Designed miniproteins, single chains, continued (3). Designs and how they scored, part 10

Each design is a single chain, and the fold is of that chain. pLDDT is the mean over its residues in the fold that is shown.

## One batch from the design tools (miniprotein)

Design m8342
Fold by ESMFold2-Fast:
Structure m8342 (fold): chain A 72 residues (1-72)
Amino acid sequence: MEEAKKLFKEAVELAQQADIARGNGDTEKAAELYRKAAEAFEKYVELAPDHPNAETFRRMAEALRKRAEELR
């Protein structure tokens, strides 16, 4: 549970940093950060697949991954 909590915090922070980078026009950095955020949410779901919010986090990871690809 501690590892999952840490991954969630990392995912949120990385996504926020990605939004800031995108706002600054740094699309390469934004894409990298969105990809890392998606990976963190994916790892969270792997550690806590039966968590009530696991499906929500899985969808968030998918959305972030698509956003990273769109910025290429």
Scores: mean pLDDT 81

Design m8343
Fold by ESMFold2-Fast:
Structure m8343 (fold): chain A 70 residues (1-70)
Amino acid sequence: DAARLEELKRRAAERAAALAKKAIEAGKEEELRKTLAEERELLAREEDPEERELAQAGIDAAEAVLREAE
């Protein structure tokens, strides 16, 4: 069900963005950048297309928050 996957992606993005904002407010931008780099490496090795889309949505949302903070 494509609608289910889109809803999961939206929730993953919202959660990732909220966590990224909290990390920035706590002065943990360096740790957040390191975590995102590790998540991108895991994404490159992910074979499940659904898991890949969820991970990508979260990473993109967190990176967007980091760019806004700059």
Scores: mean pLDDT 83

Design m8344
Fold by ESMFold2-Fast:
Structure m8344 (fold): chain A 115 residues (1-115)
Amino acid sequence: SLLEEGKKLYEQGKYEEAVKAYEEALKENPGDGEALFNLAKALLELGKYEEAVEILEPLAEMNPDNAEILTNLGKALFELGKYEEAIKYYEKALEIDPNNEEARENLEEARKKLE
């Protein structure tokens, strides 16, 4: 499937090609949450943070208990310099998964940016 091809390209570090594969998968299934999340992750790797936020904000609203989505949304917001917003999403991710080291470390970094 195009989703599986996109995942393979992502694992190979071929992020631009992965984005194209995920976009083609989404033409067939526009509401595919897995394809949307994987597209957002590839966009983050490419430094396309605004595009990643546009995808991740609706996903976070639809999946409020998904710590991975919240952590990646926080990461995109952090890279855009939106530290207070990033903190809110990292805190939500840690309420769901208190042992999420990535969210915890990213929360600490975001808090230091506001010192």
Scores: mean pLDDT 91

Design m8345
Fold by ESMFold2-Fast:
Structure m8345 (fold): chain A 70 residues (1-70)
Amino acid sequence: LTPEQEQEVRLALIEIIYGIIKSELEHGVPISDEEKERDLAIMEELRAQLTGPHREEADAILAETKKLLE
């Protein structure tokens, strides 16, 4: 993968995790505190490897994810 493709893949993974969490909450699937911590940790690690517009998008998605998990 090129560096640009790596950025796109990392952002897509963050989007996928967000989508799964949102879907689980919308369908009343319980999410354990351990699962919340693990998912957020993975998203934070992926976000840390992003720059520029991809990082800004990841920041917005992570903020929304944290809000959903409150």
Scores: mean pLDDT 85

Design m8346
Fold by ESMFold2-Fast:
Structure m8346 (fold): chain A 64 residues (1-64)
Amino acid sequence: SAEAKRLLEEARELIKQGKYEEALKLTREVKEKFPDDEEAIKEALELEIEVGIELLKEGVEKVT
């Protein structure tokens, strides 16, 4: 849907700004509001994986 696409685009911009928590909030909203939109769910999951990798690279968790 257009709304799901808009939320995912906002999440991508937040990731570029290093605002990972805010980006994850938007991906969760997409999964909650559009559970039957397979493309949107896939993109949301891909963004969540990207955020997880970036947080690991930043050393936000313990000893990596």
Scores: mean pLDDT 79

Design m8347
Fold by ESMFold2-Fast:
Structure m8347 (fold): chain A 71 residues (1-71)
Amino acid sequence: MEEEARRIVDEAVAELDRLVQRGEMTNEKILELIDRVEAELKRLGFSDSRAAAYATAVALHAIGAEVERRL
């Protein structure tokens, strides 16, 4: 289960990286991806808070990288 959650997170990170590379990462796309990851984790039996934490961590990684790049 945790390994499966990591796979979902890794796929989401890869998708965000592509959006960043193309200059297409928007707040709306990040939120849509967060919602999708959260829904998939809930389907696996994760609690709302745990699913949200994983999804948020994915978004923070991408946002952090963009902020650091713009500094």
Scores: mean pLDDT 74

Design m8348
Fold by ESMFold2-Fast:
Structure m8348 (fold): chain A 80 residues (1-80)
Amino acid sequence: DEEIAAYEARIAEDPNDAEAWYNLGLAYLSQGKYEEAIEALEKAIALDPNYSRAWTLLGYLYRELGKEEEAEKYYELGRK
């Protein structure tokens, strides 16, 4: 779980690093931690609403949780 710890350390130094939040979300996703992945990705888009990859991953994660209506919304909002 070194990958998650590394991104958490980066965020502790700079909590406004949208890329670090996005990568933390990817790390959680790779471990099947969908709720934590969603929280990290929501933080990434809050910091950078133009982070289109974060919007797309949020759509994917909501679909994995069986929330297809939410997933469609995030896919549509996928920016730039």
Scores: mean pLDDT 80

Design m8349
Fold by ESMFold2-Fast:
Structure m8349 (fold): chain A 93 residues (1-93)
Amino acid sequence: LSDVQLGEVWLAFAEMALSVGDYETAAKLAEKAIELYEKANAPKELLARAYLTLGLAYAGLGDLEKAREYLEKAIELGEGELKKEAEEALKKV
């Protein structure tokens, strides 16, 4: 697997952890995906999705400062529905 493909696997697991309320695992796995995407110079859309997941995970953990930081990054890098989801999440933090 390339670093991008491995990052997509970690991000999928992060999204699954987020969906069941395992915010600590979701944050750790999303951070791993971001590291791999940055190393590989992955498309900004993949980074945006990982930052959205990370921001939502920190919001679930009650770390509102980090949640805002990562949701703002998701808005900056994201487009379309993902950007709208990040904007809606940021309003709640």
Scores: mean pLDDT 90

Design m8350
Fold by ESMFold2-Fast:
Structure m8350 (fold): chain A 75 residues (1-75)
Amino acid sequence: DEELREELEKRIEELEREIAELRKRLSDNPRAQQLLDAAEELVAKAREAIKNGDLETALKLIKQAEDLIARAREL
């Protein structure tokens, strides 16, 4: 599904931008950095899932990364 793939790729780009911004804003917060490290790993796995055509797995990984980023924003 090309439309779903495009949506997931866009969400990954948004997550990558948010991670970079939070790393700068929360540079002195070790807990936030740990959450952002975990989110980056999930984003990398989501990209591989998209590459392999496993859009269901990619969506699950993206949602997990979104949760970790939301937790980091609270710090």
Scores: mean pLDDT 89

Design m8351
Fold by ESMFold2-Fast:
Structure m8351 (fold): chain A 76 residues (1-76)
Amino acid sequence: DTEKIINMIKGHYALKLGQEYYKQGKYEEAARWFEIAADYFEKAGNTELAKQAYQMAADAYRKAGLFDKAEEIEKR
């Protein structure tokens, strides 16, 4: 339970940081933080938030012009 809570907090922190980079137009950095958020949400057992964070990472990679990376994430 404590481990799950810690992973949820870390996931939300990474998500927030990714959104800040995204607003600055730093899409590749944003995508990396969204992937970190997705990993923490998976470790917390929250499949829905993990999927949403992966979708955000894929979108950010597309905006960065990294289409191959976006496709790899979307296939998972």
Scores: mean pLDDT 89

Design m8352
Fold by ESMFold2-Fast:
Structure m8352 (fold): chain A 95 residues (1-95)
Amino acid sequence: SSEHRELVAKAVGYAIAGIGAELDGDLLAAGRYFALAALYYAKAGYTEEAIKYAEKAAELFAKVDPEKAELVRKAREALEAGDVEKAIELLEEAI
């Protein structure tokens, strides 16, 4: 669907923004962008990509915001368990 394509486009855009922020040394912005990428991949049903970007977000947040890191780690565990709705809630709270 057009909505599905739009979610994937947002996820890709945020992943690219996250790489840019990481290169600039803005770890908080990079973590937020990768969490946004994970959120939109999860909404699109791309669970493997959502897990990958949640892992990147958690790693970056662990250095600057431990509470956000914990939320994103729980979101990754929810994705691995197939609880996509719980993962979306946790990712939205982390952003």
Scores: mean pLDDT 92

Design m8354
Fold by ESMFold2-Fast:
Structure m8354 (fold): chain A 107 residues (1-107)
Amino acid sequence: KAEEYKKKADEHLSLAEQHLAEARRDIATGTPEALRRAFLHVGLARSHAIQALNDAKKLYEIDPSEEAKKYYEEVKKRTEEILGQADELSDEVYRKAQEVRAAEAAA
């Protein structure tokens, strides 16, 4: 059962990274619709990263071994990195949306 939390945490980290990649792709597209999708993907990346951290914490609570502690600390670090990237992408979505609105107002 403890091993299931590790698998879930790994899956959630993978999904968080996938959503960050989708957000970057939609930001590059730069249309209003793509920027709305990018904002959603950033939110999903944050959600999955937090779920991964919670799963890793549950693993460590069930199995208070040095190995589980190291895994939990690794997931904490990766979650912090993902959340930082999500914050950067959220700021970029905001800037791109303002550029689109300014261009529409100038037309």
Scores: mean pLDDT 88

Design m8355
Fold by ESMFold2-Fast:
Structure m8355 (fold): chain A 76 residues (1-76)
Amino acid sequence: MKKLEEYEKLKKEAIELFEKVLKELKEQGVLSDEEIEKLKQVFNGALKLADELVKQGKYDEAIELLKKVIEDLKAL
């Protein structure tokens, strides 16, 4: 139960952070619309992989994946 709560919290944080970063990148005009769509696809793919890990009972791996996604977003 506690690991599932941690996973859901990190997933929400990752989504909120991605939305913020995506807005900032659009406002800066640094990325093309095609590059923005590619980032959305990569991010959504990572979320689907994390959800599959949770379905397999691999909560620690799913949590580590989301933490990595959050770190990668903060590095942008």
Scores: mean pLDDT 82

Design m8356
Fold by ESMFold2-Fast:
Structure m8356 (fold): chain A 106 residues (1-106)
Amino acid sequence: HMTPEEAVERLREVFQKLIADNSPEALEKAREEVRRIVDEMVAAGYTPEELVRMFAEVQNYAAELAEKATPEQQEVLDRFVAWVSREVARAIERLTGRPVPLPAAP
């Protein structure tokens, strides 16, 4: 059973690994891990509001990493945050049965 603190820690680790290795294989593993974390949160009974709060913490952490990152790493982080936003929106849509607006592509 995953706690909110464990979910945040796992998401932070995904982002740290991604800036260290942004190969296509590492990106796919990062996406699989995020999907697994989101699915586990949904299975644990997380509400749409809790998923939104979790995503806000992920955005804040990505911003902190971006401050010390190279331009190439910043681009990878921006794209990955946008992808995570879409996954969270899809999870909320599944829970509510209502479409959630997705962020525009940069």
Scores: mean pLDDT 79

Design m8357
Fold by ESMFold2-Fast:
Structure m8357 (fold): chain A 95 residues (1-95)
Amino acid sequence: KEDDIAVADIVEALGNVYFSKGDYEGAAEMYEKAAELYRKVDPKSDRVAEAYLNLGEAYYKAGDKEKAIEWFQKAIEVGTGEIRKRAEELLKKVK
């Protein structure tokens, strides 16, 4: 489980690198893999919510508005505090 978190953190960081380079499809693939690994540990964690938020942003930048909305809604359902608030703000901007 701890190994899954460490691998998920690395995969999420790789997603951030792809996102910063404008490879939004590559970023989405990495964020989805990170979310899967975080879900295996705790499906209701803020780590899962953050990965869903990043995944939604990647889909939005890739031009897939429908998937972006879906993932922001999932981030709101799972996330708490600041992560939930960020997901709600992003959902309003993409509607």
Scores: mean pLDDT 85

Design m8358
Fold by ESMFold2-Fast:
Structure m8358 (fold): chain A 70 residues (1-70)
Amino acid sequence: DHYERGLRLLDEGRWEEAAEEFRKAIEEDPENARAWFYLGLALRALGRDEEAEEYFRKAKELDPEMPAGR
């Protein structure tokens, strides 16, 4: 499962690899709001804030309960 693999990599601080796995999770399930959110977190950790904001926005649109990248 790409989503679970992404979470493991994120926990290890492997931001770039985590982002790749979350991107794959989104390709398989574009409605996985959590995958969009965690992709945003990984990108923010990499200093790619503008890209992160876009993914946080998408996560929020899919699930209003998701944090707005605060």
Scores: mean pLDDT 82

Design m8359
Fold by ESMFold2-Fast:
Structure m8359 (fold): chain A 99 residues (1-99)
Amino acid sequence: DSTRLPLSREEVLALLNGPIPSLEDLLAAVRELLADEEASLANLPSLSPERQSTYLLAWLMLEKARAEGLDSEEEILEFTRRQHEGMRLVAEARKRREL
C-alpha cells in the first residue's frame, strides 16, 4: 500500500458521512480507478464534494476487494454491486427507524 489519498483524515470522514452515491456513479468511479488509480486519486481534490465522496467510496471498495483476494475487474465490480446493495438496505432500515 504505497497509494495515499490527497485529502486529510477529517475530509475523508466528512465525505463518507454524506449520501450514498448511485450504483451507476459508484461503478463508473471504480472503473476509472481500475484504469488509472494514480491519476484518478490525484484529481480527487479538484472534484465537487459529491464526486469526491463517490471516488472515496469507490477507492475503499477497491481496497477492500483486493484485501479479500479479488484481482479481476469483473470480481471487483460484482463485489462493489453487492456492497452497494448492502448500504442501500441499511439506509432503508434507518429510514424505517426514523418513523
Scores: mean pLDDT 73

Design m8360
Fold by ESMFold2-Fast:
Structure m8360 (fold): chain A 58 residues (1-58)
Amino acid sequence: SAEVEEMIKIAEELGDEATAEALRQAEEEGATAEQIVEEMKKNVSSEIGKKILEKFLK
């Protein structure tokens, strides 16, 4: 998924290795970029990737 790849790049650029790795796992589980983006809109913060993934996995 190109969109998921872009998310991973953003997390990596921000230095969030854990977030990037968790994003790849979410993709393997069948999560789509749309679902991830929707969660981002809800939990947008200074640490975007971390907060999004925490809520997304729950």
Scores: mean pLDDT 64

Design m8362
Fold by ESMFold2-Fast:
Structure m8362 (fold): chain A 88 residues (1-88)
Amino acid sequence: MTDLLQQLGDALKAGDGKKASKLIKEIGKMMSEELKSLGKPEEAKKVEELFEKASKYAEKGDFKKAWEYFKKGLGVYQEALQKAVEEE
């Protein structure tokens, strides 16, 4: 996870939309599968949808919208993780 987030940051700084799109999809899939494993399937679907939108904007070179959707997806993921830990 951390390495993928760093690679995404580097790709965005370099303006590499294709690499950023691929990394966003990979991160989103990993986060979604992790949330499903924690019993949060609704949040997993929302994260996947938001990262798919971010990926599409990155492919188009619209890094501002890509970043907006990426932040929304990351926020849902982080909130769901905190709730899952508290329920244990």
Scores: mean pLDDT 80

Design m8363
Fold by ESMFold2-Fast:
Structure m8363 (fold): chain A 66 residues (1-66)
Amino acid sequence: MSESDLIKEVSEKFNLPESTVKKIVDQFKKNNYQPLSGGQIRALSGELGLPQSTVEEVNRWIVENY
């Protein structure tokens, strides 16, 4: 799966803007594609204005599917 395909699939599945999903994916790239820590999830939640639970679900989905 390409990065652009990943962004589109996550955007559709979680009803999030592609720009928001790209920011989450960029954080995974900075983290060497390792699962995001609880601290990183909280930081992204605050930065993106999303519930922490939503960021946790996206993190879990990417780890399981990418």
Scores: mean pLDDT 81

Design m8364
Fold by ESMFold2-Fast:
Structure m8364 (fold): chain A 94 residues (1-94)
Amino acid sequence: AVEAATARVRAMLANYAKTTASEFARAYGKEEGEKKAVEYVSKHLDELARLVASHVGTERGLSEEEVEAVQREVREAISKELKELAKEGAESGA
């Protein structure tokens, strides 16, 4: 459940990050747009990680401490990919 949910969130977030980066780059320029896109998507990532952890915790009867661990794992995994997408945006936008 966690792995499947994380994979779906990754796919959706990747598409959202690229679209957001493109829109912000158009409004603010490449470097500033990239930074704003990462900041904006990171806020959404925090919300999505919290929702996934809460759902998994309820489904599996996890403790609050275990739910926080799941939230951190999801956040860290997707955050790494978000940084790589930002790099691709910088290279592909030229």
Scores: mean pLDDT 68

Design m8365
Fold by ESMFold2-Fast:
Structure m8365 (fold): chain A 58 residues (1-58)
Amino acid sequence: MIEDTEELLKELEDKIDIEYMKEFLEHLKERIKELGGLTEEAKKMLEKFEEFIKELEK
């Protein structure tokens, strides 16, 4: 099979937590940028979230 979309979907399901966090982080970054209202707390949260994801991958 050339693409095996089904296999990709199954792997994504197993990595729900990490992939979900990555997508959430990306979406949050984009949204905050567009709103132009990044507080220091939100900025810290984004950086800590990024580090948290990296720790999970280790």
Scores: mean pLDDT 65

Design m8366
Fold by ESMFold2-Fast:
Structure m8366 (fold): chain A 78 residues (1-78)
Amino acid sequence: SLTEKAREYADKALEYAKKAIEAAKKGDYESAREYLAKAQEYASKAMLYATLAGDSETIDKVKQEVVPALYEAKKALA
């Protein structure tokens, strides 16, 4: 379902954002950039599917957990 896809993509977005942060902390900037790109792609898909499904819980998860993690990953790469 759209709801299941939204939740799956939100979980993957958060997972890859955390991997990007970890890679950046280890000085692996190439892997960190690849993980950040995947995290951003999954975050976009999560928001699209959550919006289509009317899944406010997943929208809130993206805004409150995924977006801050993406911001942290971007700062670690700056």
Scores: mean pLDDT 90

Design m8367
Fold by ESMFold2-Fast:
Structure m8367 (fold): chain A 109 residues (1-109)
Amino acid sequence: MLTATQPSSVTGAEGGTVTITTTATGGKISYATWLQKKPGEAPKTLIFNNSKVAPGVPSRYSGSISGNTATLTISDLKPEDSATYYNYLISENGQVVSGSGTKLTVVPA
């Protein structure tokens, strides 16, 4: 059974860089999608097809996969980056799972 594990929270300083890594078990990652969710708003796609930046998303967001891990990197952190980030994974055999979400808090430098 494919399972996706994200850290529950991460903290970064304004202007700094943060990484959120999902570990997959029970299968190899074929596709990773990263969504940003803010309270009261619809989820926004940041990254799709492992490393593709969605239209309208700043270039300071990037994605990668390596083996059983999917990583979201956010550079030049802004206060508006404080949100919950969800990773959706599709395995080679077509199983779909979501991580439970990582809450990012951006603090003043």
Scores: mean pLDDT 85

Design m8368
Fold by ESMFold2-Fast:
Structure m8368 (fold): chain A 65 residues (1-65)
Amino acid sequence: SGIEAMKEMLAHSLGWSVERVDAMVEEARRMLEEGRSEEEVIRTLQERYGLSEKNARMVVGIAKA
């Protein structure tokens, strides 16, 4: 699926396993479910994981799917 391809691309870009990317996506999903805005989640992912804005937005997109 397109989501699986995005996860693999993130894993490659970050030098992480797909399982590690999945854990980050689940964390982002939980933050959205807690009522945090997309912009707050993007900022949190950048601060916690050192992601670029582009990669953080992709994680949020996957979490919303």
Scores: mean pLDDT 86

Design m8369
Fold by ESMFold2-Fast:
Structure m8369 (fold): chain A 80 residues (1-80)
Amino acid sequence: SKREELERAVEVAVRRATEFFQKLLEMGVDPEKALEKAKEAARALIRTIGRSLGASQEEIDEAVREAEERVERRAKELLA
């Protein structure tokens, strides 16, 4: 279903954005800037996949919010 595919997109986006965040930190990027860039990457991926699935703008926006919140939580755990 479209919902299951969007949920899968969130999982993939969060994983990849977290990996990107870690890589930016290894390169000496400021944590706040690294988090912003990681969230941007997650948003872009979800919007691309959601639009290709024909998901509504509301469904895409909800998936984006979920992914951003999860990326932020993972980033905070990594910085602790």
Scores: mean pLDDT 88

Design m8371
Fold by ESMFold2-Fast:
Structure m8371 (fold): chain A 93 residues (1-93)
Amino acid sequence: SLQQLRDQLQQAIDNRDFQRGVDLSQQASQLFRDSGVPQSVVDSMDNLSQYLRQSVDNGDDVGALSGLRTTVNLLQRYLDDPQGFNQDGLLSG
């Protein structure tokens, strides 16, 4: 579930397990796609996952932490208001 992924992503942040964070971020992108969120949201999540992987591959802990926190925040926003998130997307705030 997206709630379990959010909690696991937060654990990855707390433990600085950035590789696990990348894997969980990719799973979150797939679940968003399966949930019927707008394509712009899916594209943003895919870009975020690529940014996370590049940050981890480059040893950029600051970039990796920023990307993981952004992913957690996006999951939390969706969990708080799935209907609004699906209609308006990430950029309508």
Scores: mean pLDDT 77

Design m8372
Fold by ESMFold2-Fast:
Structure m8372 (fold): chain A 55 residues (1-55)
Amino acid sequence: SIRERVDEVVERYKRGEITKEEALQELADAITEAQMRGDVEAVRYALRAKQAVLE
């Protein structure tokens, strides 16, 4: 699911396995996919994750 993919990106970022820029790009892709599917809950979830990475 999109949520599982978002969670994996955040966990990889927390472990230092990917850069902040890479994490933000993957989260942006997840947001786009969720929007294309009309999955409003997944869009909100991915946007929250992106904001957390930016902080």
Scores: mean pLDDT 86

Design m8373
Fold by ESMFold2-Fast:
Structure m8373 (fold): chain A 81 residues (1-81)
Amino acid sequence: KDIIPVEVEADGDEATLRNVAAALKTMSEETGAEVIVFLHGEDPAAVAAGKAALEEEGLFVAEIPAEDEEGKKEALEKAAK
């Protein structure tokens, strides 16, 4: 099963994030691959809102810091199972 990792920054702009979520869902449906979103941001409330918007579109979201390469690898391995 093909997995497409995408990094998203939660900056509090819900409209932009919903548009990103819709585009990623379309990409997943067109390619047949599963999209995994690595979501990060400085504001926990913005991250929570971003996660909700992405998950509403049916995307798998992992809250992993941008610098955590081992965490990203572990999340990809879990998604592949």
Scores: mean pLDDT 74

Design m8374
Fold by ESMFold2-Fast:
Structure m8374 (fold): chain A 76 residues (1-76)
Amino acid sequence: MEAVEALSETQKRILEAAFDLVWERGEANTTTRDIAEAAGVSVGTIYSHFPNKKALVRAAIDYFLALARKRAKEAL
């Protein structure tokens, strides 16, 4: 199945928090600590899943694009 369906609850929470903060503040004004606090996890937990902030932000964008693409594909 699509990669988005293989994500754990913790990974989804991190990706959702990252996307929301980047959408509201921009990447430059969003820190890994802010994402950790919003997701209810430690900064260490984020780094166990993502090597750096840029990778996390990219994964969050890809995650939401995959959800949008899946929704569009199911409509066809």
Scores: mean pLDDT 76

Design m8375
Fold by ESMFold2-Fast:
Structure m8375 (fold): chain A 59 residues (1-59)
Amino acid sequence: MEAEKRRLEEEFIRASKEGDFEKALEYLRKLEELGSTPAQISALGVEGAGAYFESQLKK
C-alpha cells in the first residue's frame, strides 16, 4: 500500500507537470481513496496543484 501510494504520487506529479490534468485528476482520486490529504498532495512540490485538483474533485 505504501509503495502503491508513492507510485501514484509520482504519476500525479508527472501528469501535473506535463499539463495532463485528466490523468492528474485520475491519480489524485486514487490517492484520496488511499487516504492522502490535500496538504500531503501539495507537499509533493507541484505548486498549486493540490488546491486546484481538490476543487476539481468536488465538482
Scores: mean pLDDT 66

Design m8376
Fold by ESMFold2-Fast:
Structure m8376 (fold): chain A 70 residues (1-70)
Amino acid sequence: MELSEEQKELLRRAAELALAGRFEEAERLLLELHTRHGLNIDHSNLRELLAQVLGEERAEEALEALLAAS
């Protein structure tokens, strides 16, 4: 998926919040990415998107944190 600079910043912030255990804030930013930017985020592509902003190892950690919040 192609991400804009604004989408990358929001996604990176959401991932950092999830890693810090701030799941509600992380989910709000993911919702904003979907509603305001039209980015279709599901569990199958979220890992790949997180890898683009954090790298593979950190992306798995952030994904597990976000899934634990669901």
Scores: mean pLDDT 74

